# Designed miniproteins, single chains, continued (4): the designs that were tried, part 84

Each design is a single chain, and the fold is of that chain. pLDDT is the mean over its residues in the fold that is shown.

## One batch from the design tools (miniprotein)

Design m15094
Fold by ESMFold2-Fast:
Structure m15094 (fold): chain A 100 residues (1-100)
Amino acid sequence: MVTLETSPASLSVKAGETATITVTVSASEPGTYTIKLKVYDAKTGEKVGESESKTVKAGETVTLSYKVPDTPGTYTAVAVAFDEKGRIVGRSAPITITVY
């Protein structure tokens, strides 16, 4: 199992600006993982976007950047880890993004 630790747990960003989130990857197996943020409307649960993907090794920290929607509101971001076969192997705790 892969564990993703993210920081910060919440942030406020102006519409159309960039949110920056740090992800630390912990896994029992050595290997390379692809990490990205998936972002959802907190009210509807609809996916509104995702970040660039970054490749990271177990035990490493990566910084993900996401240009927030132009629509003010509350969004939930989750960091997701994919294995070498493209399977989801880990998810972070939710991150609250307030766009104003």
Scores: mean pLDDT 84

Design m15095
Fold by ESMFold2-Fast:
Structure m15095 (fold): chain A 61 residues (1-61)
Amino acid sequence: SMEEQERLIELLSDEDPEVRLEAVERLGKLPLSEAARRALRNVAATDEDPRVREAAQRVLN
């Protein structure tokens, strides 16, 4: 659980937006740590791909 969440947080910085989108969606299925919530808030505000930003916003709400 903690190890999977750490790996998914790392994937939020991947060069491929499809990988980042999948990481957001997989994090959305887990009880989020504060580190994951912080990373998702950053993605929701700053990601280059609007699909990734929107997915992060949905997971946080």
Scores: mean pLDDT 87

Design m15096
Fold by ESMFold2-Fast:
Structure m15096 (fold): chain A 71 residues (1-71)
Amino acid sequence: DALVQAGLDRIGAVVQQAQSMSPRVRSLTIARSTGVATAEVLRERGDEERAEELERQTARIQAELDAELAA
């Protein structure tokens, strides 16, 4: 599945970039990117309810990441 492979490639790239970050920023960045990729796959598969829940969770992770970067 090309969509699943594209999601895995994006997560791999984020993990590589995150290697140079602080542990907290790294953890939040990976969690956010994983959530975005998973929600995209769920929407393509027609699981809109689970995609919306993950998008909501991802927004909370993004807010936490923004707070860490502002500190």
Scores: mean pLDDT 78

Design m15097
Fold by ESMFold2-Fast:
Structure m15097 (fold): chain A 87 residues (1-87)
Amino acid sequence: MARDVLLQAYEALKAGNYEEAVKLFEKAIELSKDDPELRAEAYYLLGIAYEKLGDTEKAVKYFREAASLFTDPDLQAELRKRAEELE
């Protein structure tokens, strides 16, 4: 369920349907309460969707949230850097 919604959200993001992508990523996050890895990926992609919409404040917030949930230190550093570059 959560993964299927994440894939639909990613497809909307690739198609340039950023508002639809945001709604679907938010649903994927709600459905992935017990899956921190899938939640981290959804937050990362949600950050990208908000960046594309020009909402840099929300993009920063969600990139930082994703960084806190990922266990890979290189990915954590990359996401924090991306958030800092938008501020």
Scores: mean pLDDT 82

Design m15098
Fold by ESMFold2-Fast:
Structure m15098 (fold): chain A 89 residues (1-89)
Amino acid sequence: SDLELINRIIGLLLRAIGLEFDLELAKKLPKEEALKKAKKILKEAKKLLKEAKRLLKQAPADLKPLAQKAVELAEKVIKEAEKLIEELK
């Protein structure tokens, strides 16, 4: 159903926003804790990206822009988490 698909896409967007918040909090932690948390966030963001790309392929034309935003947000979280991990090495 359209409502089920919309709810799934919104759920991914909310989860990605949560990971962005967690990543900002991780930046304020001691180096070892920040690194551990950033690696966990990266793993979760990669899983979100795979699901978001799947939903984008399945979405009807009117919902593709919303699904595309989920993909873009997941990719942004991956990029920022990878950057933090590199800075902490």
Scores: mean pLDDT 87

Design m15100
Fold by ESMFold2-Fast:
Structure m15100 (fold): chain A 73 residues (1-73)
Amino acid sequence: SLVERLEAMIEREERTIRELEEKIEELRREAEALKEVDPKKAERLELLAGLFEIARESSRFVIERLKEKIAAL
């Protein structure tokens, strides 16, 4: 059904969010460890973490739109 398809899409986006959150934490932990030793690498890792945050927010937006579509059916 359409509902099952939309629910599967939500589950995929929720998995993506979890993976992105783990990667963001990993990158920020590495950046913190490098900030005194290699400040430029630390800066690049923080920038990458910021890009993953944007991706996470995009996935959250998609989930909310999909939930609204299910509720409207």
Scores: mean pLDDT 90

Design m15101
Fold by ESMFold2-Fast:
Structure m15101 (fold): chain A 62 residues (1-62)
Amino acid sequence: NEELEEVTKLLSEAFKALLAGDTETAQKYIDQLKAYEEEGKMSPAQVEQLKRLEAELEKMKK
C-alpha cells in the first residue's frame, strides 16, 4: 500500500526531526500525518506512533 509506505516515511522523518531538536520540521511532518489519520489511511500502530510523536513535540515546545 503506497499510502502506508508514505506514512512510515513521514513517521521516520518526524522522529529524526525531533531527535535533531528541529520542532518546526517535526510539526510539518506531524501535520501531514494527522491529515492521513483523518482520512483513515493509517494503521492503529501508526496512529499510536503519531500520538507519541505529538506528545514529544509538545514537551519540546514547553
Scores: mean pLDDT 82

Design m15102
Fold by ESMFold2-Fast:
Structure m15102 (fold): chain A 78 residues (1-78)
Amino acid sequence: TQDTLMRQARSGADAVVQWDRQFRNNDDMIDRINRRTRDVIRTLYRGDRDAARMFVDIVVRNGSPRVQREARRTLRRL
């Protein structure tokens, strides 16, 4: 359901922000976080574009400049 995708967007974005904070100085983990961010946005967008936009909004508000750029870039290319 749309409600399920919206909940997944919120929890997924919170997880990405938390991992970004925990692994800020770990290049391998940063690459994994960026790949996961792209994959989640693409998956959400296929089911509910508003869920994808909510995910990106949360990441942009709370994430580092690096993960903010990745989230915005991914959404722009869809």
Scores: mean pLDDT 85

Design m15103
Fold by ESMFold2-Fast:
Structure m15103 (fold): chain A 77 residues (1-77)
Amino acid sequence: ANAIAALEKAIALYEEAGDLTGVAKALTALGDLYKAAGDADAAIAAYEKALAAAQAAGDAALVAQVSANLAAVQAAQ
């Protein structure tokens, strides 16, 4: 889907810029899209990467949000 391609491009640009918060937010959005599509494995992978980026950025609020989203998808499996 074009939305996934746009998010993948955004992630690459944020990585180039060193914007770890941008990377984490874009990966979270990617996880949300996979979750909505019913692809739990892809959603979990995207959320795990988002969590790592949020932790590296030091964004405690984003860490909490992504952790909750990850736990919700894992519980649904």
Scores: mean pLDDT 85

Design m15104
Fold by ESMFold2-Fast:
Structure m15104 (fold): chain A 64 residues (1-64)
Amino acid sequence: LLEEARKLLEEAEEALRKGDLEKAREYLGQAWDLLKQTKENPDEKRELAERLYELGKELQEAER
């Protein structure tokens, strides 16, 4: 789950770089759903959640 979430965050970052805001939003949503389901490795989960939050802010700014 965490490895899959990490891959989704990488895909979201790439989509943001290409200006594909719809794909970026989809990947961030999928990563968030996986992180919500994970209750193991709290340090790794927190690191990925922080990265998701940063990418989410970047997406929000790009949509303005």
Scores: mean pLDDT 79

Design m15105
Fold by ESMFold2-Fast:
Structure m15105 (fold): chain A 60 residues (1-60)
Amino acid sequence: MEEKRELLLRAARAVIEAGHDKETAKNAVRQAAKTLGYDFSDEEIERIVEEAVELVEKEK
């Protein structure tokens, strides 16, 4: 699995865990990916955020 995707997944989890909604997490991940020069599609960003929400909900 690509290290870049894992880093964005951890960032998304942190945003969701802090009490922000899914839309805020998607925007944060998009900005992080662009700032770091990661070439992810919007569809991949959405899947990363969905995975993060599932992981956080299973822990709660």
Scores: mean pLDDT 78

Design m15106
Fold by ESMFold2-Fast:
Structure m15106 (fold): chain A 116 residues (1-116)
Amino acid sequence: MEYDELVEKGEKYFEEGDYEKAIEYYEKALEIAKEKNDKLRELEVYYKLGEVYFKMGDYEKAIEYYEKALEIAEELEDDALKAYLYKKIGEVYEKMGDLEKAEEYYEKAKKLFEKL
């Protein structure tokens, strides 16, 4: 199965609230992206996995996957993607009740957006 088909299936299951199936298909898409050394596709899947875990309330895993996406955004020197990912990590910390860390990540995002 091609990467795009796996991502489409993952997104469909995510929309339906079947988070276990969404993760299964996103993990298969991630394997293909890694095999092809496609950093943008790896970032896309890490971001989508972060969203799934965030919706599940698994905030620790959501942060883990957003941080993996952030590492790739840093490698690609994409300040817009970095800013967006900092905002997403901030949203997770806010849901965890860690308002100090949430504010730290929101400030990191703001500083990058102000330079764009």
Scores: mean pLDDT 88

Design m15107
Fold by ESMFold2-Fast:
Structure m15107 (fold): chain A 66 residues (1-66)
Amino acid sequence: SELEELVEKTLEVVKEEAEILGKDLSSLEEEIRELAERLARAFLAKDREAYRKARQELADVILNAP
């Protein structure tokens, strides 16, 4: 499905960003997947505000990871 493909692509980008930043996301897998799904849903719905909010929340989770 388009949603599943977008979620997996988003998770690949998130993993790469975490590696670059030296962040361990193992304790945050569920939260990150939920945010990736919200981001993908907003993208498919063309909901710019929802997309912006989900993207910001995802970035915040990654930056605040241990």
Scores: mean pLDDT 86

Design m15108
Fold by ESMFold2-Fast:
Structure m15108 (fold): chain A 71 residues (1-71)
Amino acid sequence: TVAQPSAEQLARQIEANRIANEVWDLLQASDSLDAFRAQVDARIAALKAAGDLERARLLQLAADSVLANEA
């Protein structure tokens, strides 16, 4: 059941939504799926290098979903 989230849960939901929008914007701005994939891979690598594993995972999942739908 959907209950009112805590401030921490809200922050996580906002971040997940922002990442999903970021992936959509990258796809819209990319001239090809190859360009989109390259940009996503570079972003994921940068996030992993920065130690932001949570954001990297969310971005990877969102991008994989888009790529699977576009295949």
Scores: mean pLDDT 76

Design m15109
Fold by ESMFold2-Fast:
Structure m15109 (fold): chain A 74 residues (1-74)
Amino acid sequence: MAEALRVIGDGLREVADAKERGASDEEIRRLIDEGRRRARELGVELEISPDTPASVLRDFADTLYRIADDLEAA
């Protein structure tokens, strides 16, 4: 579980970083599709809009990392 949350968080940060560096909408969609594919391999289904702001994606990633840290501390 904790590992899956970290992998998903990493993917969200990749999308946020791409948006902040001015990557194309096509590249953003490819990164989202790749992240969703990795999440499915870990048994997790995610819905992420290409229009989601980078700040929201970072906040979501930070929340997932915090939950993963809490799970590892238990």
Scores: mean pLDDT 79

Design m15110
Fold by ESMFold2-Fast:
Structure m15110 (fold): chain A 78 residues (1-78)
Amino acid sequence: MRVVLTITGLTRAQAEALAAEARALGGTASITEGKQTTVVISGLSLDQAEALARRAQALGGEAKVNVDGKLVLSLPAP
C-alpha cells in the first residue's frame, strides 16, 4: 500500500518543519516552491499521514492523502 500526503498553503518554514517530522517517522519528504509551497510525503502509515494532514490543516494548509493513487482524505484550508 502506497500512502502519499500532499500539503499546500504553508510557509516554507512550516513546510520544512513538517518534512522533518515526516522523516523522523521514517517517511520521505520533498518540498517544491512555485506559486505556493508544496510538500509531498510518502512512506508513512495511513494513521501517520492522517495525523500530519490534520496538523497541516491546523497550521492553515490544505492536505490530501492518496492511497495507491486514490484520494482517501481531503482537508481544505480553514
Scores: mean pLDDT 84

Design m15111
Fold by ESMFold2-Fast:
Structure m15111 (fold): chain A 63 residues (1-63)
Amino acid sequence: SEGELLLKIVRKEAEKVLREEDPETALAELERILENVKRQYPEIAAEAEALLRELAAKYGLTL
């Protein structure tokens, strides 16, 4: 589905940010990604939020 493709894009972007940025910048960028999803794709916002929180947690961060 389109929602599955969008979530794959969100995952790849978030994983890149978590790998390449310092913790403060990474959290700010994940929050920006989440707000963009909430604004443009509200139907997947809850799934995107859960995904971003789980990815942040794997790096020892709290979103």
Scores: mean pLDDT 87

Design m15112
Fold by ESMFold2-Fast:
Structure m15112 (fold): chain A 60 residues (1-60)
Amino acid sequence: MQEEAREVLRTAGRLLVDQGVDPEAGAAALRTMGRFLGLPEEVEEEVVREFLERVRERRE
């Protein structure tokens, strides 16, 4: 049901990492998008966590 919305948010997260955006701005953007898409808080936090983990791996 909300699988496509989650996939869109994950894709946005990957693009933000590739673009080298700062972690705070990226996390804020993903939370805003998640709210716009009507995703549950748990899904939003899961995607934000994955994004922050990728940012950490790249040593922002």
Scores: mean pLDDT 77

Design m15113
Fold by ESMFold2-Fast:
Structure m15113 (fold): chain A 77 residues (1-77)
Amino acid sequence: SIQEEVNKLLDELIERLDKESKDPVERAAAILTISVLKVLNATPEEAAKILRRFADEVTDPVMKKLLREAAEKLESL
């Protein structure tokens, strides 16, 4: 299902943020936001929009890249 694919992409994003992001506060905020998207069963379009907005607000360039890559994958569903 689309929801299973969304949740899989969001879980993979959380794992990569935990391993690769450098700012602990921005990491915590991103993981919390992604967890809320999972709980609320966000559509691919809703999730991608939120991740793109979050990427614009964070300063960590690794986090910007990971969030934007995840949004592109969600938009492809």
Scores: mean pLDDT 87

Design m15114
Fold by ESMFold2-Fast:
Structure m15114 (fold): chain A 96 residues (1-96)
Amino acid sequence: DELRRLYEEAKREAVEHMRKAAESSPEEAERYAELALGHVRGAARLAAQTEDKEELLEELRRAVKEEAERMKKAGHTEIAERLLEEAERIIEEVAA
């Protein structure tokens, strides 16, 4: 399924940008977190169009939480918490 493939690609992009945020200065981390949120939004929108919507949105939520913990461990706690809050909002809006 093309939608599933595009979802996996968008989720991978979100994870990669969050990993870059964890390894960056605070200013760069904020920029990478914003880019990651764009990819989270894309992935959630794609997941909503699939038969596996609920499963894929939960998978996305788990991936975001795991990478946010990595960012917190790197010292970017405030950025990680804001990203988690915004990602949860995006996922909930799509799930509704």
Scores: mean pLDDT 88

Design m15115
Fold by ESMFold2-Fast:
Structure m15115 (fold): chain A 78 residues (1-78)
Amino acid sequence: DEVERAVKLLDDPDPSVQIEAGLTLLELAERDPSALPPLEAALRRVKDPRVRHFLVSMALTYSRRPELRALARELAAE
């Protein structure tokens, strides 16, 4: 499962691996709304604020999915 693999990689100690995994989850969520709940859980679990900020910014910039944009705005505002 591509979603499960990407979620696991968000726990990688390397920030570049975390970013790549997050971008993969964002792309999967754009194609299939069933990826939205695991993406939301993963973004809320990301401990590195720079990684989380980057992924939130990417979702706000490129997502056409209103649920993902709403999640990203919530996480950006905290």
Scores: mean pLDDT 80

Design m15116
Fold by ESMFold2-Fast:
Structure m15116 (fold): chain A 100 residues (1-100)
Amino acid sequence: SIDEKIEELEKTIKKAREFLEKNPNVSYSILKKIFDEVFKKFDELLQALDENPERFTEEQRKKIEELYSKALDYRSKRTPEGYLKALELFEEAVKIAKEA
């Protein structure tokens, strides 16, 4: 269900944030692997939005898609700071999805 996809994404984001807080000097390769999982879960949410069009307004869908696009820009910087910004954007997207 879409609620399960929202919960899985929220849980994955929280795990990534906790890992970054505990491991500030983690290698880029490990960091990338963790964030690839976050992006994968977000892609699954975007697919679920398309499968449940009546649950979300056009404004909510557009905002979630804009947040995802901005997160991709931060990810492309390949820095811990960029990934932290991407997490903040994903947390905002989850908040919008939960309000629907």
Scores: mean pLDDT 81

Design m15117
Fold by ESMFold2-Fast:
Structure m15117 (fold): chain A 70 residues (1-70)
Amino acid sequence: GSILKELGEAMRKAAEALKKGDIETAEKYLRKAEELRKQISGTAQLVADAELERLRKALEDLKKGKEPVV
């Protein structure tokens, strides 16, 4: 599939892991999404950056024992 499709799938899996409280899986897919983000440009890059920021904040909240917003 395309890089953009793989990026979306990685971000989706990270969000699902965060909802389940699975920190290790969330970190794995966030790292994959950050690597894929480096391979895109334009509007897709801006959208990916905003979503990755949301997911990173949710991961930090989860690590602190707070309800993650995903």
Scores: mean pLDDT 82

Design m15118
Fold by ESMFold2-Fast:
Structure m15118 (fold): chain A 101 residues (1-101)
Amino acid sequence: SLDDIEAQLRALAAAQPGSWLEPFAQGILLVREGRTEKAAELFERAAELAEEEGLPELARYARKLAVLARYGTPEELENIALGRISPEQWERAEKRLEEEK
């Protein structure tokens, strides 16, 4: 299923060069490889492109992924890599990160 998601994201990125999907897909792959700081940079780039495309909810989501890539727990990173981040997991992560300022 994850390989299918990656293949689909790559196909969507190829169909829309310069879209938010290309850095977003690359960010997920880098999280899987443990290259979390580089993944965060790509999620930030995806957020910029999503805002330019008029997709503010996707931009917020990508910015949250960037924060979790830098400061998340191993469980949170695994959930990103597997596409299993739920709203409740995001709320818990946001509260934890706000308290760790």
Scores: mean pLDDT 70

Design m15119
Fold by ESMFold2-Fast:
Parts: C-alpha cells; sequence; structure tokens
Structure m15119 (fold): chain A 60 residues (1-60)
C-alpha cells in the first residue's frame, strides 16, 4: 500500500541523510554502493537516483 511504501521511503531518506552527513559521500557514490549491495536492476537504480535527488533537495 502507499502508506507502507511511504514509511519505507522515510526510513531510506533518514539512512541516506545520515550517510551523507556522516561519511561525506556523494549521491552518485551512495547510489553505486546501494546498487551493488542490493543487486538493483536499471529501473530500480533509476528510481533510487530520483529518491536521492529528492532527499538532496530536502537537506539543502
Amino acid sequence: SEEVQEKARKRRIELFKKMREKFGITPEELLAALSERYGLTPEQRERLQKEIDEIEKEIK
């Protein structure tokens, strides 16, 4: 459901924010690391890239 997806999204946002602030990694590096770790498809990687871009807008 949308509610479950939204909660999962917020958790991912919080993790990305912590990793960005703590390790100073770029959005590209984060995307690459997560894609490798989870074996993401090109479509999943594209969606994750968009989510990271949204998080960056929120952090700024």
Scores: mean pLDDT 71

Design m15120
Fold by ESMFold2-Fast:
Structure m15120 (fold): chain A 65 residues (1-65)
Amino acid sequence: SSLEERLREKMKEFLELLKKAKAPEEQIELLERGAQRVLESGDEEAIERTIELLEEQIKTLKEYL
């Protein structure tokens, strides 16, 4: 549950940054779908890896903005 909440939090932050960067709607939809798939899997390792990837991408995107 804690990991799922953390993934939702990081995904929300990432999507808001993508919207600020004017990313294509199709890209945003694909990312939302991917995150939902990971959450539905219940795979704790996959959730942790996805959080790590999102944190790295958030950092990179903040440097770009």
Scores: mean pLDDT 83

Design m15121
Fold by ESMFold2-Fast:
Structure m15121 (fold): chain A 58 residues (1-58)
Amino acid sequence: AALDAVLAEQAARLAGLDEAERAALQEELSARINAVLAEHADERDGDRLQAIVAEALA
């Protein structure tokens, strides 16, 4: 799925960072995902929601 590909890409990037940079990026990504989910709380199509999250992380 598109989201799985984006998450794999982010995981590869995290592997190249030091611990402080990794923590900061994880916090930013988590905040962004939570914000997108909150903005689309009424969206009930799981596939569409995953596509929206994938777009936000790309």
Scores: mean pLDDT 73

Design m15122
Fold by ESMFold2-Fast:
Structure m15122 (fold): chain A 62 residues (1-62)
Amino acid sequence: VSEEELDREVAEALALIYIAIGDLMKNKEEQLSAYRKALELARENGLEDTVKLAEEHIEKVK
């Protein structure tokens, strides 16, 4: 397993964790903050499916 693959898997896990945190937040601003962090991580690591997932969660909260 390459270091690049491990970094990408860790980034994906962290992004999904931020999405889950956003889903658990009761405040709209806190939800958006969590989803934006997930989106940034996903974009920086080329995680196209996770980018779309984070964008969809942001759209639903707005």
Scores: mean pLDDT 79

Design m15123
Fold by ESMFold2-Fast:
Structure m15123 (fold): chain A 68 residues (1-68)
Amino acid sequence: MHAEKAKETMLKGGASEEEAEKLKEAILNGDGRAADAALVRLVARGKLSPEQAKEAGRHAKEALEEVG
């Protein structure tokens, strides 16, 4: 559930479906470091605003806690 919300937040922010899917995949694998790195890269490349990254990061954190 939260992994899907993280993906949806990135898509609403203007990230590509491929990039949003990679974040979801990192979350489902329990790889919080990879999930965080993906968000940082998108902000650094100007593909996400700080507000969008903050919201996506919140959902990603909750999703990581959900799957263990």
Scores: mean pLDDT 73

Design m15124
Fold by ESMFold2-Fast:
Structure m15124 (fold): chain A 73 residues (1-73)
Amino acid sequence: TILALMPRSKTTPEEIVAALEKAGAKISRIVQGPDSLTLEGEFPVDAVVETLNKLGGSAGYGGGDTINITFYD
C-alpha cells in the first residue's frame, strides 16, 4: 500500500489519476470519497511515490498493491 497525504489546493483526483497512469500505473479500480482516493491495480512503486511527491503530496510505501490518498485543506 502506498499512503499519501495531498493538499486539496495542489491537485484534483482526475489530475492524480492521469499523472499516475503516465508514470506507469495500471489502475483497475477507483474509489473516491469526500476526503480520500483509493486506487487498486498494478503500480511501479518508486515512480508512483515520486509522482505523488512531485504533485505536492507526501507519499510512502508500506507494502501491498493499493494507493490510498487522503486530502487535506
Scores: mean pLDDT 81

Design m15125
Fold by ESMFold2-Fast:
Structure m15125 (fold): chain A 65 residues (1-65)
Amino acid sequence: DEEARKEVRAVLEKLKKQYGLSDEECEKILEALEAGREDEAIAILSKVCSEVVARVAVHELKKLL
């Protein structure tokens, strides 16, 4: 769903600004979430924030898809 992907990208842009994710990292997180690879999305995001914050963010992003 294009609308759901747009919403996820908007949240990832906020995380990019907050924690310094690259555009490539944001795309990999979106791909991992769409593939159901939640652990991979958490691993990428946890490079720039705590694992606890990464798990919460990934859980919220998953709800948008």
Scores: mean pLDDT 80

Design m15126
Fold by ESMFold2-Fast:
Structure m15126 (fold): chain A 115 residues (1-115)
Amino acid sequence: GSLAELWAALAEAAQALGARLLAIKNKILAGEDISEEEKRALEEAGERFLAAAEALADALGDPRLRALVEQIREEWKKLKEAIENKDYEAALKSIWRLLELVSELLLEASRALAA
């Protein structure tokens, strides 16, 4: 696809991932169990985001974007492990870090597209 199509796909995937991360955060803070359906929705959103981010990073050839994708992938693995282990303190820290990294990636992608 065009760079505009890759950006649109990334932006949509980022919004979906952000919504799922916030839903998980809210359930943890409310002391509620995370359902298997919610875990699947989070997994699907995360995989879509990583695929879209990697596709745009590859198209732009930007090494900072590639580094941010790798940081997000590592933090994503930590989040999944924390949820499986019911380590909700670690899960909340990973959610916060993922939201920061996703925001940084979108800003870097926007900068690279404007260059």
Scores: mean pLDDT 89

Design m15127
Fold by ESMFold2-Fast:
Structure m15127 (fold): chain A 72 residues (1-72)
Amino acid sequence: MEEKREELLERAKENAEENRERARELLAMPLEKREELALEVLRQDKEEGSDEKTIEMMLVAGEAAKLLAAEE
C-alpha cells in the first residue's frame, strides 16, 4: 500500500513537470470536486475508451494532492 502511494507520487512528479498547468489546475480544485471530475471522466472514458493516460494523469494528480496534504 505505502509503496503504491510512493509510485503514484513519483509518477505525479514526473507527469506534473510535463503537465504542470493541468496538475496545478487539478490541485487547486477542492478534493471533492476533483473526485467528482475523476469519477465522471472514468465513466465517460469507459464508454468511449478515450486516452487512458488522461485518466491516469487526473487520478495521479488527485492522489498526489492527497498525499502531499497528508504528508504527516
Scores: mean pLDDT 57

Design m15128
Fold by ESMFold2-Fast:
Structure m15128 (fold): chain A 60 residues (1-60)
Amino acid sequence: NEEEAIRLIEELRRRGVLSEETARLLKDAVREASAAGDDDTVRQLAEDLRRLLAEHERRR
């Protein structure tokens, strides 16, 4: 799930949806939550990122 969330963040950065700074902060947050064993936070972030990507894909 950590790898999935990081991959989604990189995809959103590559598409210009997230700035480089925001992507870095989000990747750090995912890694910290994963290291702390906070699977709920990692899952929620991945869900939010998937929704953001789907919204962007729909609008193109």
Scores: mean pLDDT 80

Design m15129
Fold by ESMFold2-Fast:
Structure m15129 (fold): chain A 81 residues (1-81)
Amino acid sequence: SERDLINQAIDGGLKIARGLAEETKKVDPEKGEELYEEIMEIAKKGAKAAKKQKSAEQADQILSEAVGKILELRKRAEERA
């Protein structure tokens, strides 16, 4: 049950991160691929850390922090465009 909740949160987080990576790539065509890779690396590291947690609450905290980093990266890309 707890593990299923953690896995579901990770799957959802990775889907959101991929969507944000694709949107960010369109904002900066010259750096888009590098930004896509950086966003996906943040997402994968967050997912790996979340998977090690024993509680869904701790996993959600880690995933929320990863999403925050991704949103900040996107904001900075939009400010440069």
Scores: mean pLDDT 82

Design m15130
Fold by ESMFold2-Fast:
Structure m15130 (fold): chain A 56 residues (1-56)
Amino acid sequence: SLTPEEKEKLKAKAEADLEKAKKELEEAEKAGASAEVITAKKLSVIGDEEDLRLLS
């Protein structure tokens, strides 16, 4: 099982990964990226949100 310290580090990483994914999605949308690229970025955000939810 994870220690409280290890869980906190994983949560912090997941929060950072989510913020990065959100910024990449926003940049792709502003740049007028293809539907495939935007969909991939949206899936990355959803995955990172789910990871963070499981660590809460």
Scores: mean pLDDT 84

